Designed miniproteins, single chains, continued (2). Designs and how they scored, part 55

Each design is a single chain, and the fold is of that chain. pLDDT is the mean over its residues in the fold that is shown.

## One batch from the design tools (miniprotein)

Design m5884
Fold by ESMFold2-Fast:
Structure m5884 (fold): chain A 83 residues (1-83)
Amino acid sequence: SKMEEVEKLAKEAEEVVQKIAKKLANKEKIPEEEWEEIKKKMEEIAKKLEELGFKEAAEHIRRLLEYLEELNKNKIPVVYNEP
């Protein structure tokens, strides 16, 4: 079903975000080559979610990716609020 596909995509996105957040929290910079692969994967996930009719979820992933990319570039202060 479409919901099962969405749940799978959401889990894949969550795992990528958690790996990035953990590295950044430990002050480990993600290499540019590794970051390009992450960006490509997240963009593919966002596109698939949008194609499945989850436009807001896709936009959320794209915005989160932009935020994480800025953090990785060390251009803005790291501010993290727990959920």
Scores: mean pLDDT 75

Design m5885
Fold by ESMFold2-Fast:
Structure m5885 (fold): chain A 76 residues (1-76)
Amino acid sequence: SRLPEEAVAELEELRAALEAGADLAAQKTRLIGIIRRHLPGSEAQREGLIAFVETLRSRAALLQLIDELLGSRERP
């Protein structure tokens, strides 16, 4: 499913904030909020992704996930 444009905009802003050195814990909380409000799919898929985000300990890992979510917009 295509991501809502609002989710794309929020993910791009989150990526920019992380690249600028914003606090990792705050950005994880923000990403969890985006997933809950905007991510398509089942409740189980959203909760699984939220649990995965909560395990992430590095800025690079969080950026990789954001890039994957943004890339899935135009992938099969």
Scores: mean pLDDT 79

Design m5886
Fold by ESMFold2-Fast:
Structure m5886 (fold): chain A 86 residues (1-86)
Amino acid sequence: SMEDEQAQKELDELLKSGKLSKDEEEALRSLRAYVQLKRSGLPVDDKYIDTLRQNRSGLERLAEEFEEEYPYLSKLIRGALKDLES
């Protein structure tokens, strides 16, 4: 969808921004892999799921911090974290 394309663009922009720690960059790269694999109907490697679970609080903080600048990314982060709880 166009919202999914915008979220991906915002994710790539934030990753290139230099505003993130190494742990935050790893968490967002794992989020990107998780989302792409899920959308493709492919199995998600446990390493991505484990990274997202370990960095849940950091990802929620990023979603809050960047909600105004990157609203589609913020929504994507929250949606993925909710999906992991089901």
Scores: mean pLDDT 87

Design m5887
Fold by ESMFold2-Fast:
Structure m5887 (fold): chain A 62 residues (1-62)
Amino acid sequence: MSKKELEELAKRLGLSVSQVKKLIEELKKLQDKDQKEIEELKKKYGITNEQLHELVVLISRE
C-alpha cells in the first residue's frame, strides 16, 4: 500500500497510520487462525466486521 492509501485507510478506521500497519501485520499472522483471535483483534483496534473485511481484501490484492 502507498503512504496516501495508508493515511486514507487510517482516517476511515479512526486509527493512526502506525496502528493500521500493526493491524495489517496482526491480520497476516492470524490469517489461518480461528474466529476468537479475529474477534479479539476487532476489539483491540475498535473496528467493525465490515472494516476488517475491507482490510483483508486490500491485503489479498498486495
Scores: mean pLDDT 74

Design m5888
Fold by ESMFold2-Fast:
Structure m5888 (fold): chain A 114 residues (1-114)
Amino acid sequence: MELNKELLKAAKEGDVEKVEKLLKEGADPTAVMEYEGHLVTALNLAALNPDAEKSLKIIDLIVEELKKRNISIKEFLNKKVGVSGSTLTPLELAKDHGAHEKVIKYLEELLKKY
């Protein structure tokens, strides 16, 4: 069973505690996996959670794990994912799929900071 697949599921469900545990167990915060016909990351799925507070906490956990692994947050947030012929950055995907305004604003702040 792939830790990365469990990470994406936990992020989609807004399970903050499980996301934290899976990242500590070595799940890849940058993993791109197929979900409902789209190639997405855990960050993409977290941003689309209807509970904005859970979305923000999970995005924060992912960002902190990227920092711990010396992965460029700016590069990660500018990577395009999705279906062939329709690829979007995390911010573009969040806006296109109706993410909460607070989540969109936080992603914009991360892009300005890094």
Scores: mean pLDDT 83

Design m5889
Fold by ESMFold2-Fast:
Structure m5889 (fold): chain A 108 residues (1-108)
Amino acid sequence: MPSQESIDLVRDFIETLKDPSKWSSLFLPRSEEDLKSTNPVDHVVDTKLSQKARELGITDPRVIELIQTIHVIAQDMLMRNEPLEVMAEKMLEEAERVLEEMEEIRRS
């Protein structure tokens, strides 16, 4: 059964993705300019989602899979110098799918 903490974490991430002013806070500890760099060091991505999951001790496999998917999206799109808007849209689609699945399991 997904925990309330797991659901709240995914909901908070979705709200961050809906607010462009918060997109600089999606990553640790990189500036927006660094995210568009072609330097390999700037393409090492860790997200606040993964940090919060570790701090809260979240082990839900759906949250872990979402974190892995988000990291793959971020690394691939940063390497391609894709806009943050396109990256956020792809991340939002994945996060909303995971949230819906978790909420359905709790209702079942």
Scores: mean pLDDT 71

Design m5890
Fold by ESMFold2-Fast:
Structure m5890 (fold): chain A 95 residues (1-95)
Amino acid sequence: SKAEELAKKAIEKIEEMLSETDLEKLFELSVEALAYLAGLEEKEKEELAKKLRELSVSDEERAEVAERVAENLAKLSEELIEELKKKWKELAAKS
């Protein structure tokens, strides 16, 4: 299912983050993980990354980005959340 595929991709990026020491790369991996969780396309992911880098500039833009992420997450099925829980348990067991 698409939910299983997105959960797998998100977990793969989070696993990469566990070994990353470069803050810029860690930021990029975080954006990719969030994009998979929110079901964002490549262009939307690039726009999210740009807005997140600009968040140090204003509270209004911070609120706008948070609202857009919440709207996209609300469009995801409950099945995606359950697949994420399953993949997190699998990752924890491997550790």
Scores: mean pLDDT 62

Design m5891
Fold by ESMFold2-Fast:
Structure m5891 (fold): chain A 77 residues (1-77)
Amino acid sequence: MVEKLFRLGILGMDIIEGNYSKEEEALKLGKELGVEDVVRETIEQIKNAPSDYEKNVILSQGLQRIAEQLRRREEEE
């Protein structure tokens, strides 16, 4: 789980740098983790953000949301 969340962070940084070829890999990983919706939303927000600062804030918030959802699924009941 931690290694996959770390990989999502790396893919997010690549997308911020304009490497949109990493989008499909990030979405596939998000689907495997059950957080494809959050990954897709985060990518679209990054692509539409006006500055690199805002893109990084969006990525950080997206990763935090994913980490929280993954923790909740592991702790469920």
Scores: mean pLDDT 80

Design m5892
Fold by ESMFold2-Fast:
Order: C-alpha cells, then sequence, then structure tokens
Structure m5892 (fold): chain A 103 residues (1-103)
C-alpha cells in the first residue's frame, strides 16, 4: 500500500513539474516578446512576470514533493496540493496577459 501511494504521488509530482515547466517557458517567451512590443504595458509585463514566478514555484514544489514521497508522504501531499494551486493561478494570469496582448 505505502509503496503504491509513494509511486503514485511521484508520478503526479512529475506530471505537475512538466506542466509547470511548459507554462514557465511560455510565460518567459511572452515576457521577452512584451519587452519589445509597443502595445505592452507595465501591467501586462507584471502579470507575465507573476505567472512565470508561480509556474517556477509550482515546479519546485512538485520536485520537493517527489523527493519527500518516500520520507514524509503527508508533507509531500501538501506540497503537491500547493503546487497545483500555483499552477492554476499561473495559467489564469497567462491567459489574462495573452488576451491583453492580442487586443
Amino acid sequence: HMMEEQERLKEEARELAERARRGAEEAAKLLEEAAADPRSTPEIRRTLAEALLKYRRAELLAERAAELAEVDLEKARELLREGEELLREGEELLREARRALEA
């Protein structure tokens, strides 16, 4: 039971880290483009920077959850949940910034 729960958590953590990494790559690319775009505002650039930070924090929490899965399963679950919340917040900010840039 315990080993199956640990492997499942590690898999979920790896999936979260992968999604967060891709989100961070997209946010970083849009932030670079916004720096050169005369339509970009300081607000749009700030939103993209916040999205990038949330994605990178989600990735770090996912990596930590995977590391702790065999040592402290309860703590690993907490970190995974926190990472999932940060991923959702990052996705919302990225959508807002993308919409603003395409207006």
Scores: mean pLDDT 87

Design m5893
Fold by ESMFold2-Fast:
Structure m5893 (fold): chain A 88 residues (1-88)
Amino acid sequence: GISPRINLSPQEVAEIKAVLDYLESQGYISESFKNKILNAPNDVSVGTALTFYLFAEKVLPLEKFSLCLAKHHGDVDALVSCLETYLS
């Protein structure tokens, strides 16, 4: 399989935090799980943990998450709105 190297900018980290806050507000993830990801030692760990969780739980397909993130660089509100269309 292909293992992509994930390097996250501060903007991408903020987008991941917004996604986690949205998922918690909708009841898709626990506060404990959100805090576990947010306390990860680096951006790669945060992105990897979130990607793995969303894929494993089947809450949001990795493809849809990646497409929303790619379309809405640096626009957290637009990213959340994009993800909402796939979770609803």
Scores: mean pLDDT 60

Design m5894
Fold by ESMFold2-Fast:
Structure m5894 (fold): chain A 79 residues (1-79)
Amino acid sequence: SPEERLEALMARARAEAKTLSPADAAFLLDFARFVRDELERFIAENKDNQEAIEQLMARAENLMAGLIAKLRERQAAAA
């Protein structure tokens, strides 16, 4: 379900945040909260449009993965 996918996405963000600096962890978690709020709103407003929900969810998952990868690269470069 979209709710299960959203919880999995949030769990991923929390797990990754534990491996980052405090500043990058805070940034990732703030971004994750923003994404959660926007997705919850979109799902509630578009519950009859499964294709739109699927597309937005996939985009959010890709954006989160990209941000995590970028933050990890920055941590590696700083070491």
Scores: mean pLDDT 84

Design m5895
Fold by ESMFold2-Fast:
Structure m5895 (fold): chain A 79 residues (1-79)
Amino acid sequence: RVVLSPEEIERAINEALRIYARELYPDKEVIVVTEDSEEALEKAFEEAKKNGAVLVAGVLKDNPVYDLALKYLQEQINK
């Protein structure tokens, strides 16, 4: 069960993805996209390509990564 508001969860997941991407690519700028639309992803991809940045797509509902991220966040909150 989700303890945080949807907005807080989205923000926490995006921050976690940003930190993870920064760990893998410490010398790169990180761009996070929360929208699951092809147009939004294409625009973000083009901007990341121009700036040599790492693009991280946000986790959305019904994506397996979303469920894993929610479980992880709930475990951290309950500690």
Scores: mean pLDDT 55

Design m5896
Fold by ESMFold2-Fast:
Structure m5896 (fold): chain A 74 residues (1-74)
Amino acid sequence: SLEEMENQILLLYLQASRALAEGRTDEALALLEEAKRLVDEMKEKYPEYSEAAESFLQELDALEAQVRAAQAAQ
């Protein structure tokens, strides 16, 4: 369902945020990649919610930029 997809995307985002906070940047990137895959699936199955899906992608891209900046700083 749409709700199950949104909940899974949010769960992966929170797990990626925790991984970043703990310095596990490779794990954070893998979790973000999985979340982005689910957003793409959401766009295909529920095209009427594509604006919400784009908002998720923007948040995931912002977190990915933070992860990559953390990797570059280490």
Scores: mean pLDDT 87

Design m5897
Fold by ESMFold2-Fast:
Structure m5897 (fold): chain A 63 residues (1-63)
Amino acid sequence: DPQAEAEIARLEALIEGAKKAIDYFKQVAADNPALKGQADEGIKMAENVIKEAEDRLAALRAA
């Protein structure tokens, strides 16, 4: 199904983007400790995006 393949590719790209965002927020917290709280919230948001995308990806791959 071309639509399922496109959605899988989109979800994989979203997961990779979220992982890069986590690395970015970790660097922000290291370079500017005053922003640690904001960076920690960004990491939590990105981790939630990864979890939701992985759950959807698993469902699509099981079909």
Scores: mean pLDDT 85

Design m5898
Fold by ESMFold2-Fast:
Structure m5898 (fold): chain A 90 residues (1-90)
Amino acid sequence: PISPEMLSESQREFLERVKEVIGEETFDKLLRMLDEKYPELRSLHDAVKLSMLANWAYTNPEEFRKDFPELPEEVFEKLVELWKEELAKE
């Protein structure tokens, strides 16, 4: 059984949309970068990790870019736009 705290319908939909927009390979690399920087977060579901990353990129873009300098600018911009759309649905 999946905990509602770890995997909500909206988090899963956001995950699938991000994978569709940036591609699965880029998505996997992004999560791998997070796991290398913050191994304590590895136990979280991918959808939760993605929501945390997207919110961080949205709320503090300068610090996010500094922590993930290898992430292409276009991917960063798409992630922020998708998160803005997700927040607007609430």
Scores: mean pLDDT 75

Design m5899
Fold by ESMFold2-Fast:
Structure m5899 (fold): chain A 97 residues (1-97)
Amino acid sequence: SEYLELIKEVIEELENTPKEVIEEEIKRLLENPEYREAYEEAKELFKKGISLEELAEMLAEADRLAREKPDDPEAARKARRLRAIVSFLAVLIAEEK
């Protein structure tokens, strides 16, 4: 439930942020290939109609991986990717409204 509330707050903040500010930040992030891959995955999930509850589950999984496997570089990479996907999905959802 805490992750769901966090996602709702992030989406509300994005809805109240000027579109130009969001677009400039996305352009900056997409200079990194890892974020570009996450953005493409986020767009595909958005097209499939991902729910806010599923975003909360992805964020919970990222935190679980970081907590249970702190010394595992693959777990750390997966956690970063999940967080990036959730962030891009929040942007796409905010833009739809």
Scores: mean pLDDT 85

Design m5900
Fold by ESMFold2-Fast:
Structure m5900 (fold): chain A 111 residues (1-111)
Amino acid sequence: MKEDERYRVLAATGLRIAGIGVFEEAFLRLRQGAPLDEVLAAVRAELRKLGFPDAYIDAILAAIRRYAATQDYAGSAKDVSAILNAYVDDLERRDGDALVARGKAAREAAL
């Protein structure tokens, strides 16, 4: 694997892990009786901090609202995984160099 491809994989994996982490924390908070509006506001803020576009943030928030209304964890988790995969695929298709830059920045921030 070439160095730039390694950074693309690192960024893509990190994005999926970070997105899933935000989602799982939201589910845990809702399970513990936290208000839905407070949880949604926290998720929006964290995903914006991670650089997610508003369209993908709104899709993830819709999946969390669906869980709050239906208690369908498996369906909402599947929806969030699909949204995260679509965002990563969109980044790879539109600008692989931006994904490489993100991977390099993440590695430098860890130092």
Scores: mean pLDDT 80

Design m5901
Fold by ESMFold2-Fast:
Structure m5901 (fold): chain A 83 residues (1-83)
Amino acid sequence: ALEEAKEGLLKNAELAARAVAAGRREEAREILAENARLARELLPSASGAEREALELALRVAEAMLAHIDGSPEEIVAAAREAL
């Protein structure tokens, strides 16, 4: 379950990196910021596996946002490090 969540998050990170490479950096930033906002909003009421998945999703989104102005490779590397 958590491994499947990690795989999904990595695929999303690769998609975000592709969007940046295609000149869609601001769109990628907006999507990642919204994902981080939703994860933070849901975390206080979450428990167990749901909480673990939300904490992971938030960590990955925040890591990618911290590197969103970097190269596509840096964005993916940040996501991998956060997983």
Scores: mean pLDDT 86

Design m5902
Fold by ESMFold2-Fast:
Structure m5902 (fold): chain A 106 residues (1-106)
Amino acid sequence: SLLEELLRLIEEAEKLLIEWIKEKPKVLTKAGVEVEFEEKEVREGFEALKEEARRAVEEKDAEVLRGIAKAFEALARFIEEVGGDKRLAELFRKIAELARKLAEEL
């Protein structure tokens, strides 16, 4: 059930990120670096993360789940850095926490 909840939250975050990208395909960091997002790359990246999560649970690989948690924490920090949607950053942090909990239960 934790895996199902994790995958559901990842899908919700993907949808919110894609909606944000459609409105703002280019963002400027506080350091003045321009970042451009491609919807296709976002979808492919999120699908890969979901497959890695499923495989990690099947193989009881807690390190992969901890890696997923770190990735979503980095995404949350990035969204905050570029002044993105706070709800998206909070959702990424919730995904990271759930991935860690799942890793502890393997």
Scores: mean pLDDT 83

Design m5903
Fold by ESMFold2-Fast:
Structure m5903 (fold): chain A 82 residues (1-82)
Amino acid sequence: ALKRLEEAILNTDFSRVSELAKELGVSKGTVSKLLLGSSSRKDPKMAELLEEFEKEFGKSVLDLQIDRGIELLKEGVDKVTS
């Protein structure tokens, strides 16, 4: 479940939102927010998920989202200048 969440974040894959929500025991909205770069710890279930993710992968979800955002910005520039 967490590994599939990592893959979805890295690929910004919204097609897996429903499946990930069921596997992780959270709402579809929570998964969508994580994919879009929101990592609010106001929701206890989201906070627990973020902590489990950091423990399992040694990186925060926020770090992966930042890395992906930078990569997408570079790809966008390359597509415009290509």
Scores: mean pLDDT 67

Design m5904
Fold by ESMFold2-Fast:
Structure m5904 (fold): chain A 90 residues (1-90)
Amino acid sequence: SKLSEVNKKITEILKDFIDGKISKEEAKKKIEELLSSVNMEEEAKYVIEVIDKMEKSSEREQAVLLTATVLRLIGVEIQKELEKERALKK
């Protein structure tokens, strides 16, 4: 699904940021563009806040933040798919 592909890309962006492959500003821009494209603007704000927290975090804390963010995005994807399925059943 489109949301599954977006969630995978978000995970890759956060890993690239943790690994120092992209800047904080580049990570925030890519996150905002991807999540806005699927109408998840509130989730974009959450992930942007997580990026700011990761900058000040230990390696262990960064792993916890990444895991929590991925689980949250998967939960939102499942919720939206359930709502779409319900709407299609009239």
Scores: mean pLDDT 80

Design m5905
Fold by ESMFold2-Fast:
Structure m5905 (fold): chain A 90 residues (1-90)
Amino acid sequence: MADELIERAKKEALEAGAEEEVVDGLANSARAVVNYAKSKGYEIPEEELKELLEYLKKAAIALAKGDLKEAEEYAKKAQEIADKIAKKAE
């Protein structure tokens, strides 16, 4: 279930030292992808959603550590996964 996976990723990111506001942004971004896919009649496979959440989590953790370049790289990977989900939702 999407909300349970998102809440788990949120908790794991917070436990790893990510900032609460950044983690809330991560959760909102993941929900936007899920809502877009649902609007197209596509149910995102659990493994694809987990992969998206993992890169969003890594970006949030890197940002908290001040690793801006790594945060951008992980955010880019998350965007690539979101784009693949959007394409499959067609």
Scores: mean pLDDT 83

Design m5906
Fold by ESMFold2-Fast:
Structure m5906 (fold): chain A 75 residues (1-75)
Amino acid sequence: APLPEEVLQRLREIAERLKPRFEELKKVAAENPEAAFEFLREVRAEIASAAGIASREEGERLTFAELEARLRAAA
């Protein structure tokens, strides 16, 4: 089944909140790859927490592939 509407709504809110930061980071990613990796870690943490599949701290340690697998299992 697709993700619950409540989870999708939270993910949309997170995406909108992080969009300006992502656009800003694109401008410096070639010069500062470390900042890009830290941003992606924060995004994973927020997605995991919003979906209720992990804490923010645990979410920071998940790869996007692991996060996707947990989201599919939780749906």
Scores: mean pLDDT 69

Design m5907
Fold by ESMFold2-Fast:
Structure m5907 (fold): chain A 100 residues (1-100)
Amino acid sequence: SEKEKKQNELETLTSIAIDNAKKLIELAKKGSSKESLESAIKGLEGGAKKIGELAGEEAKKELEALVKKMREALEDREKLIEEAEKFIEKAKEIEKKVKE
């Protein structure tokens, strides 16, 4: 069904975005370059857009706001990790809401 297809696509996209956010956290912990961190954040921006297309405008705005905070925190390692962890939590919340 269309609903099952949309749910499976959303589950796949949220899983990828969560894994990418975890990779960003590891890069930040290792003291990776600003270019590496920016590239990882750009990947999360793409993920937020795709999740938003399936989950709706409010989900898109919430994920994009967290991506913006990550970009603003490029020189603040602790803040960048915090915002990436919030992104993971929000992506999990969005997935659970669609399963209802």
Scores: mean pLDDT 86

Design m5908
Fold by ESMFold2-Fast:
Structure m5908 (fold): chain A 85 residues (1-85)
Amino acid sequence: VKEESEKLREQVEKERKEYEEKKKKLEDTKKENEEGIKDPKTKEEAKKKLEENGPEIKTYEDMLKGAEEGLKIMLEYSKKLEERS
């Protein structure tokens, strides 16, 4: 059962790294569009990108929330396996 715990831990770490990458991309996209609104020349283009990407950003946030909940469940399960090894 210790081997199963190690495999689960590796999978959780891999998913956690993927989660962090997705979160960083989302934050970078928001910052870029917010900065674009401040410049009169880029304001209209930034608004259009926010409108076009708004639904995608929201979907991505929902997916990130789901992934975070999944990671918490996996971490709890991994701890339970360690205790019972």
Scores: mean pLDDT 71

Design m5909
Fold by ESMFold2-Fast:
Structure m5909 (fold): chain A 58 residues (1-58)
Amino acid sequence: DKAAIEAIANESGKTLKENYLGMGVPEEDAERKAKELKEELKKQSLDKVITRHQEILA
């Protein structure tokens, strides 16, 4: 389901950006890294996106 993949990818990117900002990474760099992750996840199957999302939340 493309909509589910996009929703999970967006949430994963948001969490990753917050993690990088907490580590002192500049907002511009954190946003770029989050965008890269979202684009990567959108190319993956739903199962892989769910697994990657769980890794980011842990």
Scores: mean pLDDT 77

Design m5910
Fold by ESMFold2-Fast:
Structure m5910 (fold): chain A 67 residues (1-67)
Amino acid sequence: TMDDIVKAVTDSMKKLGINPSYGQSLSIAKKIQQGVSSRQLQDIMRSYGFDVSVGQAGKIIKDAQSV
């Protein structure tokens, strides 16, 4: 479900030391379901003020796709 993906995104980000709002996690989860690339997700996360590498963004996508 979308809630499972939001939970996976939130948990993945917390492992990186990031504490997203529910709205930010939900937005990211929706973009991942739309097929966003690691680079595109990095750009989105940086727009929220989160400093992440392309590799870290890719890990968030992978964790979300594994639920």
Scores: mean pLDDT 89

Design m5911
Fold by ESMFold2-Fast:
Structure m5911 (fold): chain A 64 residues (1-64)
Amino acid sequence: MMEEVVRKALEAVERGDFQEAERILKESGINGVEAARKALELGKREGRPQDGMLLAIMATLLEF
């Protein structure tokens, strides 16, 4: 499930574990742009817009 995967990656970013967040995204096979969009949505809803933005940037960079 895309939302569950992105949520786990967001939780890793919250802990400062950027390597784990990147691995979760890479292993998921989710399109980087779609993952970025979901990261921004979840970050805003959970009151962590900075973490959501950082995860979104990571996801888009992994696409190219």
Scores: mean pLDDT 80

Design m5912
Fold by ESMFold2-Fast:
Structure m5912 (fold): chain A 66 residues (1-66)
Amino acid sequence: SLEEIKAELERAIREGNSLAAAQAGKDLGRLVGEEESVAIIRELGEKYGNKKAADAAIAGARLGTL
């Protein structure tokens, strides 16, 4: 579900887990599209200060929209 994907994404970014962030980002991009997913991911990246994990999630989200 969307809520489960958002929870996994937030956990991955909070923990700095780039692989998990990319996977969750891809699932989010598939459901809500690139623009909305990138906005959500950037806010989480700023909140937790984990730019590398947030960037991995953004790359995943873009793949999810293909």
Scores: mean pLDDT 87

Design m5913
Fold by ESMFold2-Fast:
Structure m5913 (fold): chain A 64 residues (1-64)
Amino acid sequence: SKEEELRRRIEEVEEEMKRRLQEVMEEFKANPEMPVTEQAARALLVIGDATDRIIRLRRELREV
């Protein structure tokens, strides 16, 4: 169903966000001199992108 498809897509976005955050964490480990504000900005971009996608998918889910 459309509802099941949308829920599956939300799960995919959450898993993608988790993987991308892990990559960002590894960059922090590789560059300990990176300013905390730059670290925060990088993490926030990943979270922001995923959040926007999830909000749109949840809106579609409410229309079904």
Scores: mean pLDDT 84

Design m5914
Fold by ESMFold2-Fast:
Structure m5914 (fold): chain A 65 residues (1-65)
Amino acid sequence: SAAEERALAELERLSRSSDPELLETGLAVLIKEFPDSERVRAAVRRLLADEPDAAMRERLLGLLE
């Protein structure tokens, strides 16, 4: 859907910004707004696997559950 595509584009932008607070906030919003979207969840998980910040990963993984 257009909303999902917009969310994924925002995710890509966030991953490029190098601002950890912005990335975490953006990811949290995506998880909250699209809890039923496996596509968004998969994209978030993929980004988390690549993120070096373990503390951020733990917090966001908690939100996914």
Scores: mean pLDDT 76

Design m5915
Fold by ESMFold2-Fast:
Structure m5915 (fold): chain A 79 residues (1-79)
Amino acid sequence: AAAELRAAHETAVRAALSLAPYVTEETAKKAEELAKSLASDPRAQIRATAELLLEAGADPAVLAELVEAALRALDLKEA
């Protein structure tokens, strides 16, 4: 359990570093709005945030890896 969460976190950190150039003030504001509107659906929030970053020009492969890691971490917290 802890090892899976750690692996997911390490993957997310690595992906986040490559996505840093796409995390602008505008993108962050839109992500905050998505967090508020999708507060009861964390899986939808993760997917919507990934779509937002994709529109900003982020690498689809990196986003797919980050989404998988985030969903896995969420499932492990619920299990």
Scores: mean pLDDT 68

Design m5916
Fold by ESMFold2-Fast:
Structure m5916 (fold): chain A 69 residues (1-69)
Amino acid sequence: SPAQQIHQQIVQAIQRGDYDQALQHFQQLMSVSSPQRASILVRGFLGEFDSRRFFDLRDRVQRIFDQWR
């Protein structure tokens, strides 16, 4: 599905340390996902970022998600 492809692109961008590209893909994920699915996926990433101490990326993703809601 388009959402799964974008999810994979986010994971790859984070692995490269390309946080700007990851944020761009998060915006795309919001545009193609149902609100329920987007919420689940974003919460998963936010938990992972918090655990890995990627606080700036966490806060930026949270802002994108809050603007979408």
Scores: mean pLDDT 78

Design m5917
Fold by ESMFold2-Fast:
Structure m5917 (fold): chain A 109 residues (1-109)
Amino acid sequence: SKEFILEQMEIVLADLERLAAEYDGSVAADPARVAELLGYLERLIKDPYDMKALLDLEVFLGVMQLEVAVNPSEESRQQLNANGAAVVNSEVYAKFKEVVEKLKEEVEK
């Protein structure tokens, strides 16, 4: 449903923005991981109902978080945060937020 998709997208936005907020600038983002995240967001911008893109995004972000959880260090935490900050500061993320806001307006009708 549109309501389920919106809820999952809002969870992704909240997770990415939390990572960006916790970033201290100590390490550079991983370009390959940032590109992967941006690629999933671009698919969702093109088709907000691409459930495979949403699942792939959630799994990829979840795996990155799990890698830090199973072998925690300040460096690994800040690397994850750097990736989140790079995504949040992108034009792709700004477009994705616009897609989520439009979907929210449709659900609230």
Scores: mean pLDDT 90

Design m5918
Fold by ESMFold2-Fast:
Structure m5918 (fold): chain A 65 residues (1-65)
Amino acid sequence: SSLERQAALYYTASNINRIGADIDLELGKRGLLSPEQAQKLVDQSLQAARDNEQKAKELEELARS
């Protein structure tokens, strides 16, 4: 269904946000970001990942209804 495809796209977006968090963490380790800025960006990316995963789950449940 279109809802299942939309859920898959939100899961993909969540995975991209998690990759973004890994990149931000690596930039912090390399001294290209301050520790505070790296932590802030990691937290923002992980929050976006959680929000997108939650949206995907809601769409999957709606598709099963």
Scores: mean pLDDT 90

